# Designed miniproteins, single chains, part 101

Each design is a single chain, and the fold is of that chain. pLDDT is the mean over its residues in the fold that is shown.

## One batch from the design tools (miniprotein)

Design m3711
Fold by ESMFold2-Fast:
Structure m3711 (fold): chain A 60 residues (1-60)
Amino acid sequence: SLIEKQRQYLDERYEKLKKYYTNENVLKQIDDFYNKLRSYLDEQEKKRKIEEARRKALLE
C-alpha cells in the first residue's frame, strides 16, 4: 500500500517534470534519478518480504 502510493507519487512528479523541462541534459538527469528511485522501491519491497519471512522463522 505505502509502496504503491510512493510509486504513484513518483510517476505524477516525473510526468510534470518531463513536461516542464525541455533541456536534454536535465531530462536525462530526471530519467536517471526517477529510474533509481523506482529501483529502490522495488528493492525495499523485496527486502520487506525477506525480513517478514525471517521474523516468522525466529518466532516459530
Scores: mean pLDDT 79

Design m3712
Fold by ESMFold2-Fast:
Structure m3712 (fold): chain A 86 residues (1-86)
Amino acid sequence: LLEEFKELLARYREASKAGDYVTASRLLGEIRAKAEELFEKSVEEAQEAAEMLLETADELEKNGEHSAAFTLRTLAEELKEKVEKA
């Protein structure tokens, strides 16, 4: 699960940097679905996923992809909130 999540984030980063927002949008949907699956199976893995989202967002921000970075940070905060309430 975490390995698949890392792979999705890597593909999302690549698509966003390339300006392929159609592919990035599809991958974002897959990332969101995988984050929910991770939370249902393991709160600890969901916490790690949230950290991965923040690291990927930081890299996107440094590369000028502010919108993509904001989207991943928002998803990370949503996931962290769920973990905190679990």
Scores: mean pLDDT 82

Design m3713
Fold by ESMFold2-Fast:
Structure m3713 (fold): chain A 69 residues (1-69)
Amino acid sequence: SKEEKIEEAEKLVEEGKKAFEAGDLEKALALYEEALKIYKEVLGEYSEKAIEVEINIGLIHIVLAVSKL
């Protein structure tokens, strides 16, 4: 069960990276946020995987803020 959730989160992170590379920032954000929710639930809020996803979410927010004019 926990392993299946981690695999799901890992797939969401990979899909989020692809969306980010394609310039689909809104889609990348949604995918990373769902992965973060799973990692926080299963591994804890301060786990390395959760922190890595939070960094990616932060970067997307910066890009979106700069793009807003």
Scores: mean pLDDT 85

Design m3714
Fold by ESMFold2-Fast:
Structure m3714 (fold): chain A 73 residues (1-73)
Amino acid sequence: MMTPEQVAEMLEEALKQLDEAAKKYPEYKEALEKLKKKLEEALELAKAGDAEKALELAREAYRELGEEIEKLE
């Protein structure tokens, strides 16, 4: 199982990638910002030592992103 430290590192990298994606795809900026907010919440959980909750919240956030993108198309 991933440690809280490993989950935090993954989320920090994901947040960096989201910042770049939002600049490259401004049409998806709102959906990407919503995902970013959820991943920031997941990062706080990982930093608090709750890797399991952090991963679940991240999974939910990516699922919500898919739904928002479908609505835009």
Scores: mean pLDDT 79

Design m3715
Fold by ESMFold2-Fast:
Structure m3715 (fold): chain A 57 residues (1-57)
Amino acid sequence: PAPSPEALALRWIQHAAQYKDYDGALEKGKEAGVSDEELAELAEELGYDELAEYFRK
């Protein structure tokens, strides 16, 4: 069983926070069909408000 797009999005957000690769998270989201708003909402839920603002820009 493959991981869900939501599970992948959580990994990308954590990676972006650790390595400051915000554009990489957006690119992976686009490839997997996860919207910028969905990524922003997940980042906000995890407490990465700076990432959420970047994704909504």
Scores: mean pLDDT 79

Design m3716
Fold by ESMFold2-Fast:
Structure m3716 (fold): chain A 82 residues (1-82)
Amino acid sequence: MSEAELMERVRRIAAQDPAALLAELEAALREAETIEDPELRRLAVEAVRLFREAVRAAAAGDLAAAAEHLRRAEELLLEAAA
């Protein structure tokens, strides 16, 4: 993911209702906790938590922190897919 793609995703997140996004991520976190493979569960849980922090940072106007959290979440998801 390029910096431009990260910034586009951050802006899309900032344009959404943060409460609605956080509720969706809470549901995603519960789903991730049901993954039977303990390694995939750890990676999925950490990725969802980083995405929650990205949403909170974007809502607070800290786009740089939001982009960094999104980048870290993407790296974990790529590792889980390998």
Scores: mean pLDDT 78

Design m3717
Fold by ESMFold2-Fast:
Structure m3717 (fold): chain A 99 residues (1-99)
Amino acid sequence: MEEEELRREREERIRRLEEELERKRRELLDLLRTKKAMFDFVGLDTSALDELIEAIERGDFEKALEIAKENIHVVGEGTIELIEEMLRIEREIERLKEE
């Protein structure tokens, strides 16, 4: 049986997914920090963006999704879609670790 090969393939897939998740997290944080700076510059309330950034920095994507949905008019549909995609990747990583 090729148990060692299957283990290596799972480890490689987990690593690729973790790298993709970190890449998306960094891109989202950069986008949100840019929006926050713009909002602050024009005197708009940044509270929702601050809460969302903090949740993402903690890796609490479920809470981040909740905050984003409550503040869709501030963050936009694209931000919600990206968080949902990140949650999907995180769930896939956990599933692979169970195998």
Scores: mean pLDDT 84

Design m3718
Fold by ESMFold2-Fast:
Structure m3718 (fold): chain A 84 residues (1-84)
Amino acid sequence: SVAEDVEKTLEKAREMIEKAREALAQGNVLEADIWLAFAEIYLAIAKLSLPKLDPETQARYEKKIEELSKEVDELGAEVAAARA
């Protein structure tokens, strides 16, 4: 179903965020940046499927996407600082 596809896509986004976090912890700034780019792609794909969901499921996934997007933004700021 579309909801299952969105859930799997968000699981991939979370996996990419965790890989970025691990890379940053190890000082691998370039690797972290690459994983964050993949996370952003998965979040964009999930967003494209939201209008196809029922309103209650859409609201639930919108909140999850907002939370993951905030994590990406925070890690992205850390990557930018490490590159400076």
Scores: mean pLDDT 87

Design m3719
Fold by ESMFold2-Fast:
Structure m3719 (fold): chain A 109 residues (1-109)
Amino acid sequence: SAMEEERRKKLRELVLRKTAIKIREIGDLLDLEKNKAPQEEIEQVKALAQAELLLVELRELVLYLKAGDTSKIEEYKKKVEEIEKLLPQLPKEEQEKIKKELEKLEKEI
């Protein structure tokens, strides 16, 4: 159906987003290692990538929840909690951006 094709398209876009996040993380970590950056900067890059990956996974869960799969509610809540635990490790600007995206996702379910 047209709805199944649209869902497949959105899932493909989310897979590409995850791949882009991972590639950027690898590149950033290699640059930090080459420049002998402080451990705090390395941990911050890792925390940001983890939070962004969890946001993409929440977007995937929203697609299932909109389709009526209530079994995904617990996984959604768990991933929100995991993002919230990472937020203190991020710069304030990134924290505000992630909080705004979480609010947008909550309005979709």
Scores: mean pLDDT 86

Design m3721
Fold by ESMFold2-Fast:
Structure m3721 (fold): chain A 67 residues (1-67)
Amino acid sequence: MIVALLVPKEKVPEVKELTAKLGGRVLSVTERGDQALVVLEVPEEAVPELKELTEKLGGRVVFEGDP
């Protein structure tokens, strides 16, 4: 499924590593001031772990849905 995250832009490399570890992939990264909007595709079962890890990185989930 597709997920969009808003994270501090310095945390984008960590988000990419976590996404790969969860069996997903990053589709796009857009900088928004001091933050980055990261759109990624992950297995549906990985979404709860992705949310928890995103919160630990100082970010949040802003979108969840099918493509």
Scores: mean pLDDT 80

Design m3722
Fold by ESMFold2-Fast:
Structure m3722 (fold): chain A 60 residues (1-60)
Amino acid sequence: KAKEYLLNKDYEKAVEEYKKQIEKDPNDYKAYYNLGLAYIKLEKYEEAEKYYEKAEEIKK
């Protein structure tokens, strides 16, 4: 579902769904990466950087 929102350009819903994925699995680096991407699309660059850094820390 989260990827579907991202593909449909529903970036706010993508953020919500990826945050839920992270709550269920805090080691899901792909969810952090995709959350960062969704924030880039929302032009929230500070948030995007934070989540990309988290993804990098967990697994690159």
Scores: mean pLDDT 79

Design m3723
Fold by ESMFold2-Fast:
Structure m3723 (fold): chain A 62 residues (1-62)
Amino acid sequence: ALEKAEEHEAKGKEAEKAGDLQTALDHYVKAGEAYAAAGDLEKAAEAQEQVRRLAEEIAARA
């Protein structure tokens, strides 16, 4: 449901603000899946872009 997707998106933003990129990535993945399941493909695509960006940042630090 959208409600769960929004909750994951908010937690992803908080984790990113705290510097926990791995937790942020996990929450954005869950948000994207929940948005897609709810039929909100635009929000799902936005979450997917955040996942890609975070994955690149994590790889650059590893």
Scores: mean pLDDT 83

Design m3724
Fold by ESMFold2-Fast:
Structure m3724 (fold): chain A 92 residues (1-92)
Amino acid sequence: ITPEIAAQEKADTLATAPVVIREAEELYRKLLAQPESPETRQLIEDVRRLIEEARSVLAKAQAATTPEEVFDANVDLALVEIRLAITKKAAE
């Protein structure tokens, strides 16, 4: 557990988080274009929450100054990516 490893993990999280936000926003726009149904409404709400969480993770990663804070942001991002993948599959 070195400062160099923490710096690399922070750089990776800062590079990945904007991509995740963009993918979630693209899914959100796609869902808004679909006919209204209870299923589509639930997916729209799920994706909106994921966008908010992904933006929060990006802010957390930007503010991270310790290896522990960097690790927490990285884990939070991984969880958002998993939930986004599940939501994308449900939207198919």
Scores: mean pLDDT 84

Design m3725
Fold by ESMFold2-Fast:
Structure m3725 (fold): chain A 61 residues (1-61)
Amino acid sequence: MDLEKGLELLREAGRAYSNGDYTRAAELFRKAAQYFEKAGNTDLAEAARSMARLFERKAAA
């Protein structure tokens, strides 16, 4: 299910972040946002998009 897939991607993003892989974390948060949007959970989709933007900036630094 889309919600469950989004949550799996959030866990993977957390692991990527813990390993210092900000580029991978940003990609995973972006994918999670897409699944949350498909699931109709706007709050989770918006939060995941915000996290993706944050880690995109960290990767660029």
Scores: mean pLDDT 83

Design m3726
Fold by ESMFold2-Fast:
Structure m3726 (fold): chain A 83 residues (1-83)
Amino acid sequence: SAASSWNALGNRLFLLNRLDEAVEAYKQAIELDPNDAEAWYNLGNALQELNRLDEAVEAYKQALELKPDYAQARLELEKALNA
């Protein structure tokens, strides 16, 4: 899907340390599919690397609201809250 293509682009940009562009790609994925818990989780990770901790917390909370058993999102949320 177009949403999964934006998420995949975000992942590649994240690995290249192009973090602001990764955030924009993940936001595009979420605009196309706001119920994609993985895209919200990936957005949180990029925001956390940018030290945008309040925004990262909100992104992880959205991932957990969509998928309450998302162990990776819970773990990263706990780290962001204690940063």
Scores: mean pLDDT 90

Design m3727
Fold by ESMFold2-Fast:
Parts: sequence; C-alpha cells; structure tokens
Structure m3727 (fold): chain A 58 residues (1-58)
Amino acid sequence: SAQKVADELKSLLDLLVQQGVLSEEEAQKIKDLIDKLVAEGASADEITQAFIKKMLEL
C-alpha cells in the first residue's frame, strides 16, 4: 500500500541520517514530501518515484 511504502521509505531516511549520508534537515524535507503525497492519494509507485527524484537532487 502507499502508506506502507511511505513508512518504509521514512525508516530508510532515518537510517541514512544515522549513517551520516543525509542531514536531519534533508531527511525531514523528503519525509514532508512523502506525507504530502500520501495525503493527496498518490500511489506507491508515485511516492517511490518522487523519493528517488528528490534523493538525486541532493
């Protein structure tokens, strides 16, 4: 489901912050985007694509 994918991607972001790959600010921006997409009814695929695009922009 979209919510399950969102939760899994947020957990991955937390891990990347712990590993020093991302700042807490960068991770929070991506989490905010994920939450917005879930609220807008985005599919799991749309959430995943937006996540990948945002990660590549960092």
Scores: mean pLDDT 87

Design m3729
Fold by ESMFold2-Fast:
Structure m3729 (fold): chain A 68 residues (1-68)
Amino acid sequence: MEIDEEEVQEALLLIWGTVAINTAKKYGKEEALKQLEAFKERALAEGFDPEIVDRVYEETKKKIEELA
């Protein structure tokens, strides 16, 4: 079974995104957005694909901003 590096990166980013969404629910949107920015910076620093990082970041940010 071939494990695509891009699939692994996307899976990790989705896990981090879920953590940020849970932070928004417990601690508020501002704290969650700070955490999400930190995850984005770390992913880019570790050499993750910028297109995958940007897509997951934007999707997660929208979900956080839509929370009541």
Scores: mean pLDDT 79

Design m3730
Fold by ESMFold2-Fast:
Structure m3730 (fold): chain A 65 residues (1-65)
Amino acid sequence: MEEEAEQLARQAETLIELALTEPDKEAARQSIEAARKLVEQLSTLDPERAKELEKKLAEAEKAVE
């Protein structure tokens, strides 16, 4: 009954949060990559929500580089 887009958004957001709080740089990068894949899938279902997560993803990428 829940929208597929909502599930993808929540999963991606969780991975982005995990990456931002992860002390291991390699593990943080892996979480970012996983989130990126989910955001890309989300963009085909809900491009508006995907753009919000792309912004968060970009911030996470800066934080771990």
Scores: mean pLDDT 78

Design m3731
Fold by ESMFold2-Fast:
Structure m3731 (fold): chain A 86 residues (1-86)
Amino acid sequence: MKEVIELTAESLHLIGALVDYEIYQRTGNEEFRKAAIETLEILYKRTKNPKVKKLLQQAIDLVKNRSPLDDVQKVIDEALKEIMKL
């Protein structure tokens, strides 16, 4: 049960980071970009899955570089897929 709760929390935080970045892309509000980076960095530090860690680093770099939403979404979707791969 604890492991399922942790996987659900990671998935929800990843979706939250993507939503924050989408809001940033639509509004230009830098606070949402900062929130996305902060969430992704916390997940990067907490994850024990090396594939997820690599994908989170890629997502952080893309968000920091103000990359298109589609590029960020693709990496986050891949990270979600790896987290749900049990």
Scores: mean pLDDT 82

Design m3732
Fold by ESMFold2-Fast:
Structure m3732 (fold): chain A 73 residues (1-73)
Amino acid sequence: PTASSDLYLMAGRTALRQGNYEQAVFYFTQAISLDPNNGRAWSYLGQAYDKMGNTDTAQQYYDKALSLGAKER
């Protein structure tokens, strides 16, 4: 799960850097589907929604990432 989730996380970051926010959302969602505790994927998903102007959805994903960080770190 972690290895496959990290592969999607890497693909999502590449899409995010290219400005392909919809593709980034797809890859980060796949990463979360494989590892729901991947706080970085939740954080990047929030960043993608924020860049698309969906700040309410971005905030929900940031809160989830913080919740996971508080449990693990």
Scores: mean pLDDT 80

Design m3733
Fold by ESMFold2-Fast:
Structure m3733 (fold): chain A 63 residues (1-63)
Amino acid sequence: SVEELTEEALKELRETDPEDTKALEEIYEKYKKKLMESEDSASSITGAILRIIGEILDKELER
């Protein structure tokens, strides 16, 4: 489900070194692809992607 994929992505991002921008980008692209391939609503997919982007931004800005 979209929520399950989102929570999995957030967990991987939180466990990733915030200095490893390459790994953060790869996690983002991996989960964005999985979310876009899900048979869920466009609004649910968009919301999930925005939550993932927010987590990445938090890692960058709170350093």
Scores: mean pLDDT 79

Design m3734
Fold by ESMFold2-Fast:
Structure m3734 (fold): chain A 69 residues (1-69)
Amino acid sequence: AEELKKKLEETLEALERAIEAGDFASAVRLLKQARELIEQLSKVDPELANEFKDRLEELTRRLAEALNA
């Protein structure tokens, strides 16, 4: 769980940075990677996975807003 948690935190930080930089190709790639890591985490720690899923949904909303601007 700790390895997945750390990797997810790093992936979400990179995703937020990519969105802020307008690097949408990297943002889409990181979004897919984060979803995969959340699925893996949900098999061992579903409560923690739900917390990361909420954070990912917020970043997905911000990405959609940036793409529509």
Scores: mean pLDDT 83

Design m3735
Fold by ESMFold2-Fast:
Structure m3735 (fold): chain A 59 residues (1-59)
Amino acid sequence: SAEELIEKGLAAAASGRLELGIELLKRAGVSEDVAREAAEMAAQGKGREAFEMALKDAE
């Protein structure tokens, strides 16, 4: 599901795998710009804000 891909993407970003996180978010339907911003937020420990941002952008 899109939510599962968002969760996995943000977890990857938080673990330092930023590009993998962005790619998984894009596969969930998140736009590239929002996916990059959300992944960077997750890497900074702002996982809740990142999840909400990605979920709202996903189609």
Scores: mean pLDDT 86

Design m3736
Fold by ESMFold2-Fast:
Structure m3736 (fold): chain A 55 residues (1-55)
Amino acid sequence: GSPEEARRLAYEAALEAGLDEETARRAGKGVQKIVEAGGLSAEEAAQLARLSAES
């Protein structure tokens, strides 16, 4: 996965959890920056975003 893919997956997960579009966009951008900085893989970032949205 790419940082852009992680951003998209985090955005979709936030929307599925019932968060508004602005919050979902912010979550996606945050996840993308973490992946770009090398803190997480795209797959790990997407999973973390999904779990956070479900909480």
Scores: mean pLDDT 74

Design m3737
Fold by ESMFold2-Fast:
Structure m3737 (fold): chain A 59 residues (1-59)
Amino acid sequence: ASAEQRAEARRLLSEGERAFRAGDYATARELYEKARALVPDDAALSFVADAFIAAAEAR
């Protein structure tokens, strides 16, 4: 993934965190999935996104 795609993925993860804190787990999951799709080649960011998706699914 490009540096621009990684920056956008981090932004989406931050937005997902805000939705998660607000109790909107469906929106949080959607944002986390978008972040993961932008960085499939970045193992660290992909792992973080997968963890957040799993957390949203568990609620």
Scores: mean pLDDT 77

Design m3738
Fold by ESMFold2-Fast:
Structure m3738 (fold): chain A 56 residues (1-56)
Amino acid sequence: MLEIEPEDPEERRKRVEELLRELGVTDPETIERHLKEYDRYLEELLRNHREWEERE
């Protein structure tokens, strides 16, 4: 995606958890770690994208 569409955090979390479960990752600890990593990654991406756009 060239443009990251902001998504409801709850919905995003559900999607990530569902994907992980379909891949065979059912361990709650592992799912939680992946959710944390995804949230952090998306936050960093959004932050960098916004900062670049704010700089003219």
Scores: mean pLDDT 67

Design m3739
Fold by ESMFold2-Fast:
Formats: C-alpha cells, structure tokens, sequence
Structure m3739 (fold): chain A 61 residues (1-61)
C-alpha cells in the first residue's frame, strides 16, 4: 500500500509517484497532481514524473 509507505516515510518519492499514478488511474486527477508535485519536490529531475504531472493537471483543470 503506497499510503502506508508514505506514512512510514513521507519523503519516499517513489511512493508519492505511485500514489499519483493510482489516483490518475481512478480519474482523481486533482489528487494525482498533488501527489506528483510532492514527488517532484523530492526528485525534481524526474522527466517522466513531470510529464505525468502535466497530464494530470491538464485533466484536473
């Protein structure tokens, strides 16, 4: 459970990224965008994550 990983380590960028993907898969794009932004704060150079965040943000707005 990605939420359990985040509860144990809130700086787990992979868990935030995975949670964002789960939210996006559920159509919860606003929540996906927030999770992706958290992951990008922890790992700013992840290009795939930047692309996923832009896509989720576009669909949320």
Amino acid sequence: DYEERIAADPRDAEAWRALGLEYAAQGRYEEATRAYKRALVLDPEDEALRAAGREAGLRAA
Scores: mean pLDDT 75

Design m3740
Fold by ESMFold2-Fast:
Structure m3740 (fold): chain A 62 residues (1-62)
Amino acid sequence: SNVSRANSLISQADTLFRQGLALRRQADTLPDGSDERIALMKQAFDKFNQGSKLVEQARNLL
């Protein structure tokens, strides 16, 4: 059903948001302006953007 699919997408989004937060927390432990910090922040933003798109898809099913 659309409800079951929406719930699955929300669960996937939650996982992506948690991964993004973990990457951001790692980046926060590194020196400002380091290449590693910048790379981790980019990865975190990518995870947050992916999660947000899944939330939008779930909303469109309801």
Scores: mean pLDDT 90

Design m3741
Fold by ESMFold2-Fast:
Structure m3741 (fold): chain A 76 residues (1-76)
Amino acid sequence: NVKQVAQQAIDRLQQLRDQGRISQQAQDYGIQAVRYAEQGDIEKANQYLQQALSLTPPEARPQVASAVGDVINASL
């Protein structure tokens, strides 16, 4: 269920924000990537994911990429 995977990804991004590991702007781009992936717009999902990652410290990048990547994979 893409909707459940998307909610899990959004919850994961919220946890990273609550822990101070990502900025609000990185979280906002990550959520946009999740929303485009839910719609099957994989090109836009990847574009917003790259924006989120560019604003994310290297240590947190794998966790952001994994959360959004799960939604992209579930949409295929």
Scores: mean pLDDT 89

Design m3742
Fold by ESMFold2-Fast:
Structure m3742 (fold): chain A 55 residues (1-55)
Amino acid sequence: SEKEKIVEELREVLEQMPGVSEEEIEATVAYVSTLSVEEARKVLERAKQLLAQYK
């Protein structure tokens, strides 16, 4: 589903961030899974922007 794709991309982005634990990633993914597809996309876009700072 669309939400499953967003959640999977978010997991990949968070795994690349320094200092983020596996527990924090799972908690974030679980929370985002309760959001609408639109809100989940906003979280993913913010995470991608933050990750860009570490590249």
Scores: mean pLDDT 81

Design m3743
Fold by ESMFold2-Fast:
Structure m3743 (fold): chain A 82 residues (1-82)
Amino acid sequence: SAEEYFEEGKKYFEKGDYEKAIVYYDQAIQLDPNFAEAYFNLGLAYEKLGKNELAIDYYEKALELDPNFKEAEENLKKLKEE
């Protein structure tokens, strides 16, 4: 399921394997294109890799899917103000 791929991605993220976390989060969004938390976590992983433009795109997508996603709004604002 999308949730199973998302949880696997979180495990790799916690280990610092951001590239592998991205692979699993991408699988989650392929199964559920409306999975706002998976888009947010893709943004976090790309930010950890220094790919801030990609992080911005994913945070914007998370906010598009969930306009009340406070963490996505805060992270997006931080990256756009730096």
Scores: mean pLDDT 88

Design m3744
Fold by ESMFold2-Fast:
Structure m3744 (fold): chain A 66 residues (1-66)
Amino acid sequence: SMREFAEEVGKKIKEELLAQGVPEEVAESIGNAAYWVALEALKKGKSKEEAEKLARETAKRILEHL
C-alpha cells in the first residue's frame, strides 16, 4: 500500500540520519516529514522511486536549514 511504503521510506531515512549522528528527536521529526512527502508524491501518481527521491531531498533540505 502507499502508506506502508511511505512508512518504510520515513523509517529508512530516520535510521540513516541516526547512523550519521543526528540526534534522535531531530531524526524522528525529519523521518516523519519524509513519510508525508513520500505519501503525497504517491497520491499524485509518482513512482515509488520518485517518492523516495523527493523524501530524501526534503530530508536533506530540512537538515541543511538547522
Scores: mean pLDDT 88

Design m3745
Fold by ESMFold2-Fast:
Structure m3745 (fold): chain A 73 residues (1-73)
Amino acid sequence: REEAIRLLREAIDALNAGKYEEAKRLAVEALELLGRPEEAERLAELLEKAAEGDEAAKAEAERLLTRLIVEAE
């Protein structure tokens, strides 16, 4: 659980740095550890759209990552 929280925080840092592929990899790994594959799939889709320049998808991915961290604490 603590490892998953760390990976989610690293995913937010990667997202803020514009490293969308890294953010996707870290977030998917964290959600697999938490047993939340549906959230992993949704987040991967949002991060792929953010990489294509979708600002709304980027904002939603950041919101979802932040919510997942709070829920996992």
Scores: mean pLDDT 80

Design m3746
Fold by ESMFold2-Fast:
Structure m3746 (fold): chain A 72 residues (1-72)
Amino acid sequence: SPEELRELVLRLVATSIRVIGLKYEIELLKKRLPTAPEEEKAEIEAEIERLEKEREELEKEREELETEIANL
């Protein structure tokens, strides 16, 4: 239905914005990593890993939404 398509598109847009935000945060952390104090590097690396896992989950959700929209 048109209503189902609208809901899926809005969810796709929201998920896409979140993915962009996470990619930006990951890139900022990666840029900080080489110049960070050694004691902080482990914390930055752990945060990068956490954010990359969240990004991968959201990218999978985005692909599932794109597939669902394509099948309407």
Scores: mean pLDDT 88

Design m3747
Fold by ESMFold2-Fast:
Structure m3747 (fold): chain A 98 residues (1-98)
Amino acid sequence: MAKVKVKATVTSPEPLAGPATVRLGASLTYDDGTKKTALSEPVTVDAAGQPATVEGEIEIELSKEDAEKIVNASATAAFVDSGLSVPAKVEVKIEEEE
């Protein structure tokens, strides 16, 4: 088994009016064009008056063989209170269970 960890980082384009709720979504694309998606739990960002920077990690368990077929990873952040959806920067780490 392999555990794919998708670390997503997003900065809101506008200063927040107060605490905001953010949900991160990750998508892994396999070499055959199929996708595996996962959502984080909502996180609250207490960044009133500043552009919010949100970091989150989404863990996806795959077989080792499926993890080796991943050709792309993407993430988006949904700011629930503002209805804003923003592409996130992603870092992917694959941990193999021995």
Scores: mean pLDDT 73

Design m3748
Fold by ESMFold2-Fast:
Structure m3748 (fold): chain A 73 residues (1-73)
Amino acid sequence: SALALALIALGILLIAVGAVLLEEGRKLLEEGEKTGDKEKLLKGIGLVLDGIGLIIEGIILIAKGLALLAAAA
């Protein structure tokens, strides 16, 4: 179904965006640790948490989309 494919596509997109945020957050954590910049450390933590959240949500959406496809078969 169109809905199932849309959920899978959105899930893949969320995983991709989450991976980018996770990578940017890790870079900020490394820079903040090296420079003692607490603001960079806090921003890095926020991006890592947001990235993980999007990846988990993306996986859930893919699973839901696949379940809809299986139910239609």
Scores: mean pLDDT 89

